# Ledger of designs, part 25: designed miniproteins, single chains, continued (5)

Each design is a single chain, and the fold is of that chain. pLDDT is the mean over its residues in the fold that is shown.

## One batch from the design tools (miniprotein)

Design m16837
Fold by ESMFold2-Fast:
Structure m16837 (fold): chain A 80 residues (1-80)
Amino acid sequence: KDVLVGVGAKVEDEEAREEAIRYSRELQKKYTEKYGVRTHVLLFLEEVSEEEIRKALEGAAKTNGMDAEIIVEKREFKLP
């Protein structure tokens, strides 16, 4: 069973964008190690609802014939 993770995070600058990308890479590695299955992490860098992210991931899974567990989270990446 595949895992699709959608991360919603509006980014205002390049440093926050780079942090979001680093987080997505670490998250993909963590979930791949935890589940031992194919894991895909998709970043939504615009302001979107969790429902919109979930629908996008469900559509992607259906289009690619995946039996996938869908995980959705929102994060805020701010400059420290």
Scores: mean pLDDT 75

Design m16838
Fold by ESMFold2-Fast:
Structure m16838 (fold): chain A 74 residues (1-74)
Amino acid sequence: SEEAIKKAIEKAKKYAETVGQALLRDAVIRPDDPPIETEVTAKVKSEDGEVTATYKATVFPNGEIKIELVKIEK
């Protein structure tokens, strides 16, 4: 259902933001280092089945975090 897709997206996005912030906090990032990338997934069950959303978090050396939706699986 569309509601399960929305919930999976919102949940995965929140996880990606949290993981990105943790990487920024815990990693020793130096000027001229490449960006750090990681993927997170969230699954939501509905009467129509399971929906999985995948987000990518990119942490830049300057402290910027970029979050992107990668895919949705039904």
Scores: mean pLDDT 80

Design m16839
Fold by ESMFold2-Fast:
Structure m16839 (fold): chain A 86 residues (1-86)
Amino acid sequence: IAEKIVEKIGELLNVKIKIVKVTKLSDNAVVVEAVIEETGIGILISIIQKSKTEISVNVKSDASEELKKKIEEAAKEAAKEVAEEL
């Protein structure tokens, strides 16, 4: 699930995202440290599976305000699309 969320965010932003580290916090919570290859900007993706069909995604980055908003919108859309495939 985490890998699918990261891939979908990359597709929606039209960028390549490289996963650096995945940390499992619980059976339902994962934190992914990743980098946008084109810019070198690091992003921290928090994924919580609330149910079999409901996923919450939050992204933290040091990007510009414009890019942060795009990343937030992409994360929400990725969570919805991946949850619909479950």
Scores: mean pLDDT 77

Design m16840
Fold by ESMFold2-Fast:
Structure m16840 (fold): chain A 63 residues (1-63)
Amino acid sequence: SRARAEAAIREAERLLAEARGLSEEVRQKLRDGIATARRYLEEGDYDAALTIAEMVIREIREA
């Protein structure tokens, strides 16, 4: 589902923007994860895009 993948990517972007106390190294890895999710979305792989975005969301919330 494209809409679910897009929503998850937007949520990951919002959470990363609001996140505090992350090292620059961790912040860069999370940005790379969001970029990877967007790449899958552009390629039409909505399941991969959603999975990667949800992993990024979980990583931010557990940090």
Scores: mean pLDDT 87

Design m16841
Fold by ESMFold2-Fast:
Structure m16841 (fold): chain A 96 residues (1-96)
Amino acid sequence: LDKAEQISKSKLQDAKKKGDKKKQADSYGDLGNIYALQGNTKKAVDYFNKASDIYKDIGDDVSSKSYQNFADKVKKGQITQNQKDTMTKHLQGLNS
């Protein structure tokens, strides 16, 4: 997770410098997943909300709603093991 966090923060910084809103949103989503898996609910919710806001700004309502739903479930402690497994696989792909 530490390596995935470093990679996600690096990608976010690059996306911000380039003005790539989609990549910024993707990187915020990755950070949300990392913090959710670490049990840091506050940071996970904050990052998922940032991803949702940017997806909404670029007109990707499906991704925006998806990340808002993830934020709500993390906040309520309602993330299933299957959802955690999905987050883990996504982050393992980030390291490749």
Scores: mean pLDDT 79

Design m16842
Fold by ESMFold2-Fast:
Structure m16842 (fold): chain A 117 residues (1-117)
Amino acid sequence: DERYQLIVEALKVVKAAAENYDESLEELIVETLALVKWLLFNIELSDEQREEIEKLINEILEVLEKKSPSEEHFKKFLSKVVEKAKNIELSVDEALEKLKELLKEILEKMPEVKEKL
């Protein structure tokens, strides 16, 4: 499933970006996580595929919590993700194209992350 593979690839890139956390990446990470969460409610996935995606999201959130300057900054980050996910007014195909654009932008800002994939 091309859709599933794209989501998994995007989350792996976001995890690497989170591990190398920089302020310039925060908005891209927020937008990518929000879009993935929205896609989870708007596409059909097997239970195994959903479990793998949720596991990757949890791993990313654990890294971001450890890298955040404070508990309050992490809570604000989570709130931004939820707010952006609620306000997504895209078709599934438009959301997948946007996910590809976000992935490309993260990789362009972190060439070392692209090498590790």
Scores: mean pLDDT 82

Design m16843
Fold by ESMFold2-Fast:
Structure m16843 (fold): chain A 78 residues (1-78)
Amino acid sequence: SHMKEEIEKIKKKALEAIKNKDIETFKKNVEKLVELFKTADKELQQLILDALNEALKLAKELGLDEAVEYIEKKLKEL
């Protein structure tokens, strides 16, 4: 589906941004995933949650506290 392809694309951009310590691009792509979650069906919502949790894990492994706090706040709002 178009939405699944868009989620995968945004996920890749978020993961690439955090690996490069680009916190602003990371936040932008996390916001896009959160916005898509609001209109997604249950299967796509799970895919978005998996993407956000993968991004959170990577941010924690890299010690990027600002990115960790941001994504944890967004996950609580879902």
Scores: mean pLDDT 88

Design m16844
Fold by ESMFold2-Fast:
Structure m16844 (fold): chain A 78 residues (1-78)
Amino acid sequence: SMSAEQEAKLKELTKEIQEIVSKLLTKDPEYVEKAKELGKEAQKEINEAVDAEDWDKAIKILEELKKKLEEILKEAEK
């Protein structure tokens, strides 16, 4: 039973992550590979949280993924 707030937050984070990934795809392949590895790790954790219906944990995982992807994008833009 996901709350309306949790659903809105998940949708917002997913859109923000998609925007960061789209920007990263225009950068050097090395940064793209780093982003792929982080995405795979996050996907495993998200699957476990979703199976447990732990939506707060799923949100936290996506927030952490977003921060890590933003860091990679910062490095790629140097």
Scores: mean pLDDT 84

Design m16845
Fold by ESMFold2-Fast:
Structure m16845 (fold): chain A 64 residues (1-64)
Amino acid sequence: SEFEEIRKEILKTIVDNLAKALKTASPEVQEEIKKDLETLKKWAREHLSPEVAKELEKYIDEKL
């Protein structure tokens, strides 16, 4: 659906910002960001369609 596509793009933008922060962060903050990304993957599995959740998980894994 159009709404699910919009949500996916917003979530990808969040992932991009977290991945950018990961590159310049201290080791402690890097671990926090990685935990946030894992939490986002879990949230996606519980709340999004399986197809969109898998796409987001792959996108996150490519940034880690």
Scores: mean pLDDT 83

Design m16846
Fold by ESMFold2-Fast:
Structure m16846 (fold): chain A 54 residues (1-54)
Amino acid sequence: STYTLTLKREDFDKLPSNIEVLEINGHSVTNQGTLRGFLSRSGETITLKVRVVP
């Protein structure tokens, strides 16, 4: 199952390490570089689609 989270950009670093980010602001995340790129271009609030990794 996947979950949708809305949080402040500054709170991104507080996410558990076992959370896999699939999308940020509706954009697919393929690797760490893509994730950091979209995060740096985000406003104060971000919407993530995530999956819990076993």
Scores: mean pLDDT 77

Design m16847
Fold by ESMFold2-Fast:
Structure m16847 (fold): chain A 73 residues (1-73)
Amino acid sequence: SLVEELERGIESARRYAEWAKEQGDEETAKLFEELADTYREMLKAVQEGNFEEAERLRKKAIELDKEASKRLR
């Protein structure tokens, strides 16, 4: 389900943020923390039936994921 996908996304982003902090990469950690927060807000919007807000947050999450992933490479 979308809810389960978002919950997995939150946990994954949290783990990457912790890993980046351990490597001393505060900038990458902040991007993954923002990604996790964006997924949490998207989950809330979906649960509330606010699909306009969910779509806005989805676009933000895609951009954050792209930026964070570039820094891991």
Scores: mean pLDDT 86

Design m16848
Fold by ESMFold2-Fast:
Structure m16848 (fold): chain A 71 residues (1-71)
Amino acid sequence: MRNSQLLTDMFEKLAELGLPNPSTDDGIKDALMTLMNVDEKTADEIVDTLRASAQAGRDAARELARERELR
């Protein structure tokens, strides 16, 4: 299963239970392990992927903004 699907399912379960969305890496790991029954290794891999994707997105947005300023 793709990591994005597990994150989506986790947030849906949190909403169903009336719990707040976790904003920290530790909170996301805990929610994945508790609600989605994933092991710690899988939760770590999901968090690492999410952080890498967020950083790559920020870097890409910065590159695009720089290119637009040069026009």
Scores: mean pLDDT 71

Design m16849
Fold by ESMFold2-Fast:
Structure m16849 (fold): chain A 68 residues (1-68)
Amino acid sequence: MVFDPTASREELFRQVAATYNKLVEEGKSPAEIRAELEGLVADLPPEDRAAVLRAVDALVAQLEAEKS
């Protein structure tokens, strides 16, 4: 359920993108998508967690701009 903490930063971002797309496909709201991804990165080092959450914030903002 959590992301692999031994993954490279590139692999980590690919996992985030894949999970984000899955949640969008499942019809989750932007707020739900952010909350789910925040939970999945809880076990990551603070630097990686911050980088992922920043990327997720950008994706959620873009999704909100494209949809309601």
Scores: mean pLDDT 74

Design m16850
Fold by ESMFold2-Fast:
Structure m16850 (fold): chain A 89 residues (1-89)
Amino acid sequence: PLIIKEFEYTDSKGNKYKVTIHLIPRPEKNTIRAIVSVENLETGEIKYSVYEVDLKTGEIKKISGDELEESIEEQVKKEIKEAVEEIEK
């Protein structure tokens, strides 16, 4: 099943972003793929990044895509971790 998380993030400068995370479980590899899009709500620029979560260790690794600002990447990793914890209940 595809799980979608959406949230708004405001950075320290007041820029607003829409973040969408698509979670794709891969049970045969004991991992979850997270496909992340970050849209700047003022400019319409969209960045994409792909992460993989190891369900045994909880490690989140960037696989491919654009570099996200550090503050946005940390929020994305937090949201991925919370979503994975919900799935494991």
Scores: mean pLDDT 80

Design m16851
Fold by ESMFold2-Fast:
Order: structure tokens, then sequence, then C-alpha cells
Structure m16851 (fold): chain A 62 residues (1-62)
């Protein structure tokens, strides 16, 4: 579970314990509280840990 902190050209992400969980959805905005599930292995890009994820549930709206 996390807050949608920023958007990118590849969709949205939430950052949990220094790992960014990237996912796509037409139903979320920056600041929404969401539950996400990782769908890939963690990789490091420019010192930032990233992982692909899917949206499980929107828990709260911005």
Amino acid sequence: TGVVDKTSAEGYYVEIDGVRYYFKSDKVEDGDIVEVKPTSDIKTVNGQKVVEAELVKVLGKA
C-alpha cells in the first residue's frame, strides 16, 4: 500500500521503503492511496530501485 507520488510517461508509481512500484491505470491521480502488487524483479536505475507492478485497489482519492 502506498500513495501515488508522481506520474511518468510509463504511468504512475508509489514509493515504499525506497523502491518505486510503477503501474498503469486510467483511474488514479497523484495523491491517491493505492494497493499495488509487484509483477517483475527489482532493478536499480541511477541508484533508484524500481519494479513493475499492477494496481490491486484504490483505497482513497486525492
Scores: mean pLDDT 71

Design m16852
Fold by ESMFold2-Fast:
Structure m16852 (fold): chain A 80 residues (1-80)
Amino acid sequence: SKHDLIEELSRTVAEALNQLSPEDAERLSALFGEAMKAYFAGDLETFLANLERMAQLLKEKGLTDLAEKVEEIASRLRAL
């Protein structure tokens, strides 16, 4: 369900925030905030675009496993 995917996304973001520097954690939090704002507005395109930006940031910071989880969640949400 969409609820389960959003819960999984929130857990993935929380795990990433614990592993990032304070500066990178602030940037990830801002991207996640923009994603959730778009989600609640029903703007799926902007939501998914922000998930892609989050995954890119995680890859750049060496959190490849968490980036792959975000990409999988985005793919599963596109299929709904």
Scores: mean pLDDT 88

Design m16853
Fold by ESMFold2-Fast:
Structure m16853 (fold): chain A 88 residues (1-88)
Amino acid sequence: SAMVEKIKEKLEEIKRIIENDPNLSDNEKDALIAMVERIEKMVEEGAPREEVAAAVRALRDQAELWAGSTPEGKKVVELLEEVEELVR
């Protein structure tokens, strides 16, 4: 669906920002990317909207904790809020 494709586009942008964030350790990058990839699988497999929303919120909270004070982290949080609106 167009909605699934739009969500995937935003998740791929989020992954790119995380991979290139100089304020995140390699372990933090790996953990956040794994969370993004789990959400991508859930969306692809048609998981319930409430489960996808919960996974997106968990990723947003973790990204905010580790990088929320940086421009990169703030952009990741903004994109995740856009994903939450799309799954709502």
Scores: mean pLDDT 88

Design m16854
Fold by ESMFold2-Fast:
Structure m16854 (fold): chain A 96 residues (1-96)
Amino acid sequence: GGPPKFTVVEQGNLPREDESSLPSFYVKVLTKDGVEFELKLENASTEEVKRALIALYLRVYAYLTRKEFLPETLSEEEIEELIAELEAEAEARRAA
């Protein structure tokens, strides 16, 4: 594997408004070619944050894969479908 093709620029949990509220989470990812991906989740559980981060990183990797390979390799619809299938498979394996 080569060097990392993206950098996490900002990541953190935002403070809760009160003890009954779930924390808010924010992350910004910058790719080597200057494309930014941003995720903000308000009142998110740890599991929702993990799921969203997995989806974000899969989307970033799918984008980088498409960027490095010919445009005929993966369409935007195929990338979204792949992410959805991987999320569904991970959730099914977790439920079993």
Scores: mean pLDDT 60

Design m16855
Fold by ESMFold2-Fast:
Formats: structure tokens, sequence, C-alpha cells
Structure m16855 (fold): chain A 71 residues (1-71)
């Protein structure tokens, strides 16, 4: 349905944003000196949050695709 296609497009946009956030967090991790435990912990926390957002977006896309397949 048109509604399911719109939901997939919206979820794909959210996934792209989460991927950019993860890429930024991974770059921060690469640029952080090994001795800077606070910055490492902060960058790790950002990466974990971004990975959670990616999982949420992927789940949303999968549910919307299942709804489309059943119509």
Amino acid sequence: TAAAQAAIAAAQARRAEAQRQLDDAMQALRNTPAGDQQSLNQAIGQALRAMGDLVEADLTIRRAQQALAQS
C-alpha cells in the first residue's frame, strides 16, 4: 500500500541518519588517544546509542515490509 511504502521511506531516512551518527562516533573513537578514558567512554556511549537507533530503524523497515508483503 501507499501508506506502507511511505513508512518504509521514512524508516530508511531515519536509518540513514543513525548511520551518519554511528560514523561520527566511530571517527571520534579513532581520533581519541588511548590514555583519554573519559573521551573514549563518551565516544563508546555515542556509538552504542547510534547502534540502538540503527536496530530500531531496521526493525521498523522489516515490520513495514512484512505489512506490504501481506497486502
Scores: mean pLDDT 82

Design m16856
Fold by ESMFold2-Fast:
Structure m16856 (fold): chain A 96 residues (1-96)
Amino acid sequence: MYNALEISGYLAVKLEKAGFKVKWKKKPKSFEDKHAVLEVTNPEDGKKFLIEIDTEKKTINIIDAETGEVLETLYFDENTDLDEVAKKIIEFLRKN
C-alpha cells in the first residue's frame, strides 16, 4: 500500500512539472504517518488549493485554501496509477 510520503512526494513532483508552486503544509515525519497536505498555487492567477492525502481513508481531497471547502475527492488503492491521479488533479486545478 502507498504511504502518505510516497503519494504526496510523487504528486508534488508532478504538480511542479505542470507549472504549479508546491509547498508542504503538513509533511509526513515517518512512513507510518497516514496524513499529508500540500499547498498548491497556480502562478497564473495566484489561486491556492490544499491537496490532502489520507491513507487510512484512501482519499485525496482537493480543498479551496481560502474557504476550506472540499471541491473534489479522489479515491485510491494499492492498484491505483498515481500518474492518472496526478493528471486528474492537474486538470481539476486548471479548470478551477
Scores: mean pLDDT 84

Design m16857
Fold by ESMFold2-Fast:
Structure m16857 (fold): chain A 95 residues (1-95)
Amino acid sequence: DNAKFALLVAADVTRRLAKTGRRLGYVSVQSAQLVADTLYATADVLESEGHLELAAQAREYADKIRTNALKGDVDGVIKTAEEAARWLTQQAQEL
């Protein structure tokens, strides 16, 4: 369904951010913001379909990715993105 698809798309882009960050030892603020924006958009879809707790969690991951990127905490971005991608994939499988 729409929520499941949004979660899978968010999982893919978030996983790509983590993999690229690990490979390069670098994450641009712009790349992290794009992923955070995708997570906020996913949260809006989840909220529109009544998944309020999932929407709140997606926004929390978006906030953490953005905050770590703005601080220059590359490891923090990668770790959070890996956790978020696993969570997003798991939630998509449960819907």
Scores: mean pLDDT 90

Design m16858
Fold by ESMFold2-Fast:
Structure m16858 (fold): chain A 74 residues (1-74)
Amino acid sequence: VEERVQSLLEDVEFMIESLSKLPKEQVPEGLERIRRAVELYVKQLQEKFGLSEEQAQRLLEEVEKKLEELEKKK
């Protein structure tokens, strides 16, 4: 499950980098799409791959911190 967590974090970083290249007006919508995708994937990791509630919470916090940093950059 740790490998899938790292893949998710890498995918989020790639999505953030892609989003940073878009006009600032499109960034908030992109951030919400990333948040929804991450929430769904974390739930999948919990149900199918045994990700604990503590690990899920930590992962969501790490992702949210990265998204907030991009939002504040504007």
Scores: mean pLDDT 75

Design m16859
Fold by ESMFold2-Fast:
Structure m16859 (fold): chain A 84 residues (1-84)
Amino acid sequence: SSINDKLSQAYADKAFELADKAQEALKAGDYETAFEYGQQGKKYGVEGAKLGTTTETVTKAIGAAIRGMGLAIEAGLRLGRPMK
């Protein structure tokens, strides 16, 4: 529905915001904070993808989840931690 697609976009936007925070933490060498924000970004992107009903909305949310996941993996490698 239209409301679910708007909610999906809000979740994707939050996921990208969290991924941006993870990227800034990663640049600063704060791997703990980068790992946490990257995982949160992935979770918000996944929830957004579940809500989306259009290809465009789902693809945006999946893209946000992948970005958060990638940053969490990079930070996790620096910490010797598997992704959650």
Scores: mean pLDDT 87

Design m16860
Fold by ESMFold2-Fast:
Structure m16860 (fold): chain A 68 residues (1-68)
Amino acid sequence: MTVPEQSGMEPRELVRKLAEEGTEVVLPVSQIKGLDIEEAVRLGVKIEVEGDEQEKEEFEKLVKKARE
């Protein structure tokens, strides 16, 4: 299967797709670095981070700030 520029997906498009599906989505840390976390959290998107424990801690810190 051919997937051109899949990794280049705009963060807003990703958040929108997750919200429309209304399902749990597992995202790698690399995708989350550019993701609009504040809007994703606001829409109630369930995001699970796949990566090292240290990277997960940094992501959770960002989510806490976005919620507040």
Scores: mean pLDDT 60

Design m16861
Fold by ESMFold2-Fast:
Structure m16861 (fold): chain A 59 residues (1-59)
Amino acid sequence: SMAAEEAARRLVEEGVERVKAGGSVMELDHAGVRAVTVAGASAEVAERLGREGLREAGR
């Protein structure tokens, strides 16, 4: 659903901010898992958001 996608996007965005603040890229991997398991996004949506997050983190 759109609500699940929005929640997933926020989780990935938080992961991106943690990486930008000097955190590990594992923050993005963890956010991707939570996008599926906590936010209820599909694996396809989580994969897309994870790639967008990786690009945003400057990688």
Scores: mean pLDDT 78

Design m16862
Fold by ESMFold2-Fast:
Structure m16862 (fold): chain A 68 residues (1-68)
Amino acid sequence: SHTLSAEQEAVRRQLIRIISEATSRYPAVTPEAVDQAAREAYALLRQGRVEEAERVARELLEKGTIEE
């Protein structure tokens, strides 16, 4: 089984919060876009790419603010 380090687990919890907020607050962000970003971010976390995983989540929020 793939287990996360304490640092990766903390980032995972933050990603869940960011993605949940995007789903509820940003109508320009589709559920499909949220699912894709979540899958990509979690794949990066499993590879130890914590900063890249956070970037993916932040890009999702940015996309929601510029597209109607």
Scores: mean pLDDT 66

Design m16863
Fold by ESMFold2-Fast:
Structure m16863 (fold): chain A 62 residues (1-62)
Amino acid sequence: PTREEIIDTLMTEGGLSRRQAEGTVDALLQGGAVRLAAIADLKEVLGEELAERVVRDVESLR
């Protein structure tokens, strides 16, 4: 998937604003504690299955 497709998924399925979706993608592309915190927050908001899908999709952008 493209970065824009991931942002659109976070907005349409996650209910995030565009700014929140962009910030989430950027946090997931960072290392360490920022990424781990973003993963935890995403699981809380979207549920585990959708959060794991988003994390894998973002990793494909590396």
Scores: mean pLDDT 82

Design m16864
Fold by ESMFold2-Fast:
Structure m16864 (fold): chain A 86 residues (1-86)
Amino acid sequence: PPTPAQILAYATVVLSAAYFLYEHYEGLSKEQAEKELKILEKAIRDLQRLFEEHRDQFSPEEAALLEQILKEAKEYIEKVKKKIKE
C-alpha cells in the first residue's frame, strides 16, 4: 500500500500538471486541453479515494497539506474548464 509521503508526492505531481495546463492552455488545441483535463480530473478522484482509504495513516499536518494540494489543483482545473467553455 502507498505511504502518506508517496500519496503526497503523487498529489504534488498532479498539482504541478494542473498548474502547467492552466498556464499553457492557450498553446493547446481544445481537444488536447479537454483530454488533459479528463486525465487530471481522474487523477484527483484517484487521490481523493487513496486519501479516504488511508486517512488513518496520515498525521494531521500531512492530511492538511494533502487537502490544500487537492484544493489548489481543483481550482486550476475549474479555471481551465471556464476557459474551454469560452
Scores: mean pLDDT 86

Design m16865
Fold by ESMFold2-Fast:
Structure m16865 (fold): chain A 91 residues (1-91)
Amino acid sequence: MKEELEKLYKEIEPKLSKEDIEEYNERVEALQPEVEKLAKEKGYLEAALEGARRAAEILKEILIKAGVEEELAEKTKELVIEHYEAQAAAL
């Protein structure tokens, strides 16, 4: 899984501008207050998984905006979510 994500990142990284990366970071950082609320209500693991799902959706939106093919953007989102779910299942 991680190796497949690394290959996808190498394909998409050249299509991302500094502005796209900054937008991603800002939008992900804006999720922190809601993730912290979820951690208090449902526990750290569930909050981390929900945060990962929301961050993966933001990544997909930014990739599509940057001109990445919709299918590749969706695949990247799916692999990010699967990676975090696999890590959670191993705990």
Scores: mean pLDDT 79

Design m16866
Fold by ESMFold2-Fast:
Structure m16866 (fold): chain A 94 residues (1-94)
Amino acid sequence: DILQLRLQAALSGSRGVQRLRQGDGQGASDHFTQASTYLRQYTQLGLQSGQLSQDQADRLLQAADYLLQASRRARQGDFQGAQQYLQQAQQALS
């Protein structure tokens, strides 16, 4: 279900942010990776169904890439770097 993938991406992203605030870099990393995966799946289905334009899809995939960068930084204990990539992901979704 395409709507379920969108919801799962948002929930995983939110949980990642919560774990980052708790100092749980590994937990944050796992959630940001899940959020990126759900967002990519949502984008692919949205393009195939005509629900998303190519421009919208490009922005969503850019946000997914930033979530993976945030995941990598969180796993390394670089919480400031993770937060910077989260801000870039949010900007791409705006």
Scores: mean pLDDT 89

Design m16867
Fold by ESMFold2-Fast:
Structure m16867 (fold): chain A 60 residues (1-60)
Amino acid sequence: SALEEAARALLEHGAAGAVKLVEVRRREGMSQEELARRVSELTGLSVAKARNGILLGEML
């Protein structure tokens, strides 16, 4: 899925993946909290780390 690809890109490419996650969130109408939980599940990052990555993507 687009979410799984974006989550993998966060692990592989950092900021570029964070931007893709934000794009997926906006397209799917997902909250930041829901996205952070799903990214945590897909990547093994803590919810706090996932949330910080998403917030960085929002600023880029």
Scores: mean pLDDT 82

Design m16868
Fold by ESMFold2-Fast:
Structure m16868 (fold): chain A 71 residues (1-71)
Amino acid sequence: MLSERERQAIIAAMNYLLSQSASVDEAHDALLNDEAAREAAAREAARKTGVSEAFARRQLERLRAGIRADR
């Protein structure tokens, strides 16, 4: 299971992507296919939660891997 710190970083990053997107589908597309959007989300998550950008980016890459495994 995810640690509290990993969960908070993911929540902050996904909330950022959702805030920049018109729909959940658009946010998912940005997570999977838009590297610049993922980098911006990782920076925002780091700013809000105090984790490093590298840590936040790693959590987003884990989410991408999980979603892609279902395809």
Scores: mean pLDDT 78

Design m16869
Fold by ESMFold2-Fast:
Structure m16869 (fold): chain A 98 residues (1-98)
Amino acid sequence: LYEEGMEAVKAGDLLKATKYAMDLVANGDYKSAIEVLEAAKKAGLKPDGLSYYVLGQAYEGLGDYEKAIEAYKKAMELDPSLRAIAEEKIEELKKKLE
């Protein structure tokens, strides 16, 4: 998953890299998911709503709630179809920071 995600980054395939990052999140490999998505940014692949949403899930899994909220906000700004799910996540995480 991590190696395949990094190969997708090298190939310039943001969607494939993001899908491998989603699988890493599902397996609890939050740090690896973040590494794949950050490598995509460094490679010049412009993040989309889905990639920020997955980044939010990865930070949430690590307990980095402030970074998760920032990522979810960017996700809904870039992809309005994610707004309802992202807003729900943001409100839930804000309560954990209280």
Scores: mean pLDDT 84

Design m16870
Fold by ESMFold2-Fast:
Structure m16870 (fold): chain A 70 residues (1-70)
Amino acid sequence: MPLSLEELLKLVEELLKKLDLSNPVHAALKKQIEQIKNSDWPDEAKKASLEYVISQLSKNPELKEIVEKF
């Protein structure tokens, strides 16, 4: 699903609000998303990385319910 970088960032911000940071899987995802957001990568690389993270969330049973609401 081809979203703009700005749209992807808004979606991941909403996802971050739903994460339980006491859960190590959720904490790792927050760090990964923050690293992508704060990277000096080109916009195309940031988009691809965020899309990859979202695709991985749908494969995790614990996070699948959150992703299915997007």
Scores: mean pLDDT 72

Design m16871
Fold by ESMFold2-Fast:
Structure m16871 (fold): chain A 97 residues (1-97)
Amino acid sequence: DEVNLLIEYETSMLIMMATVLENEDTVELINELREAILAGAPKEEIIEILEKLGISKKTAEEIVRNLYSKDKEKQKEAILELSKLIKKRLEEEAKKK
């Protein structure tokens, strides 16, 4: 429940940022990511979405491994790390506009 609340909060913030930047593709990908994580989709599907969001395959694989661990703290760290990486990308896009 706490992990699910964190994913909802973080993805909502990222969607808001992408919406302000008029980046509809990123809004769609973040919504897809949220749905996939909450549904417990296969690791391969989440890795693919993270790669489309500009996260390297190696980093995406590490994030997904921690997300699907039995350790709630590792799950939270993974959510915060993916959020940080996506946020950094959106901030770099904002600087170009």
Scores: mean pLDDT 85

Design m16872
Fold by ESMFold2-Fast:
Structure m16872 (fold): chain A 94 residues (1-94)
Amino acid sequence: SLSELLKELNKILAEIRKLEPDRDKPETLERMIALHQEALKIVDEMIKIVEEELKKDPNNRNVRALLRSLENQKTMLQAKIDELRARLAALKAG
């Protein structure tokens, strides 16, 4: 359900926040990348559920707003994964 996926997402985001102070460590960056990838999978599953709801009621503004919010979150998570991968590569090269 969306409620269960949201709980899992919030748990992952809380774990990411705990790792932020140690962002200079390669092992921390690898863990953060893995957690952001898990968050992205959950957001993708939430998008699928919301798209199915939208098919049942195409004019539902609340469902459309939720879909846009999730698509924005997906874009931010993808950008963050790319940033973390670049940072990890730089640390391994230096």
Scores: mean pLDDT 88

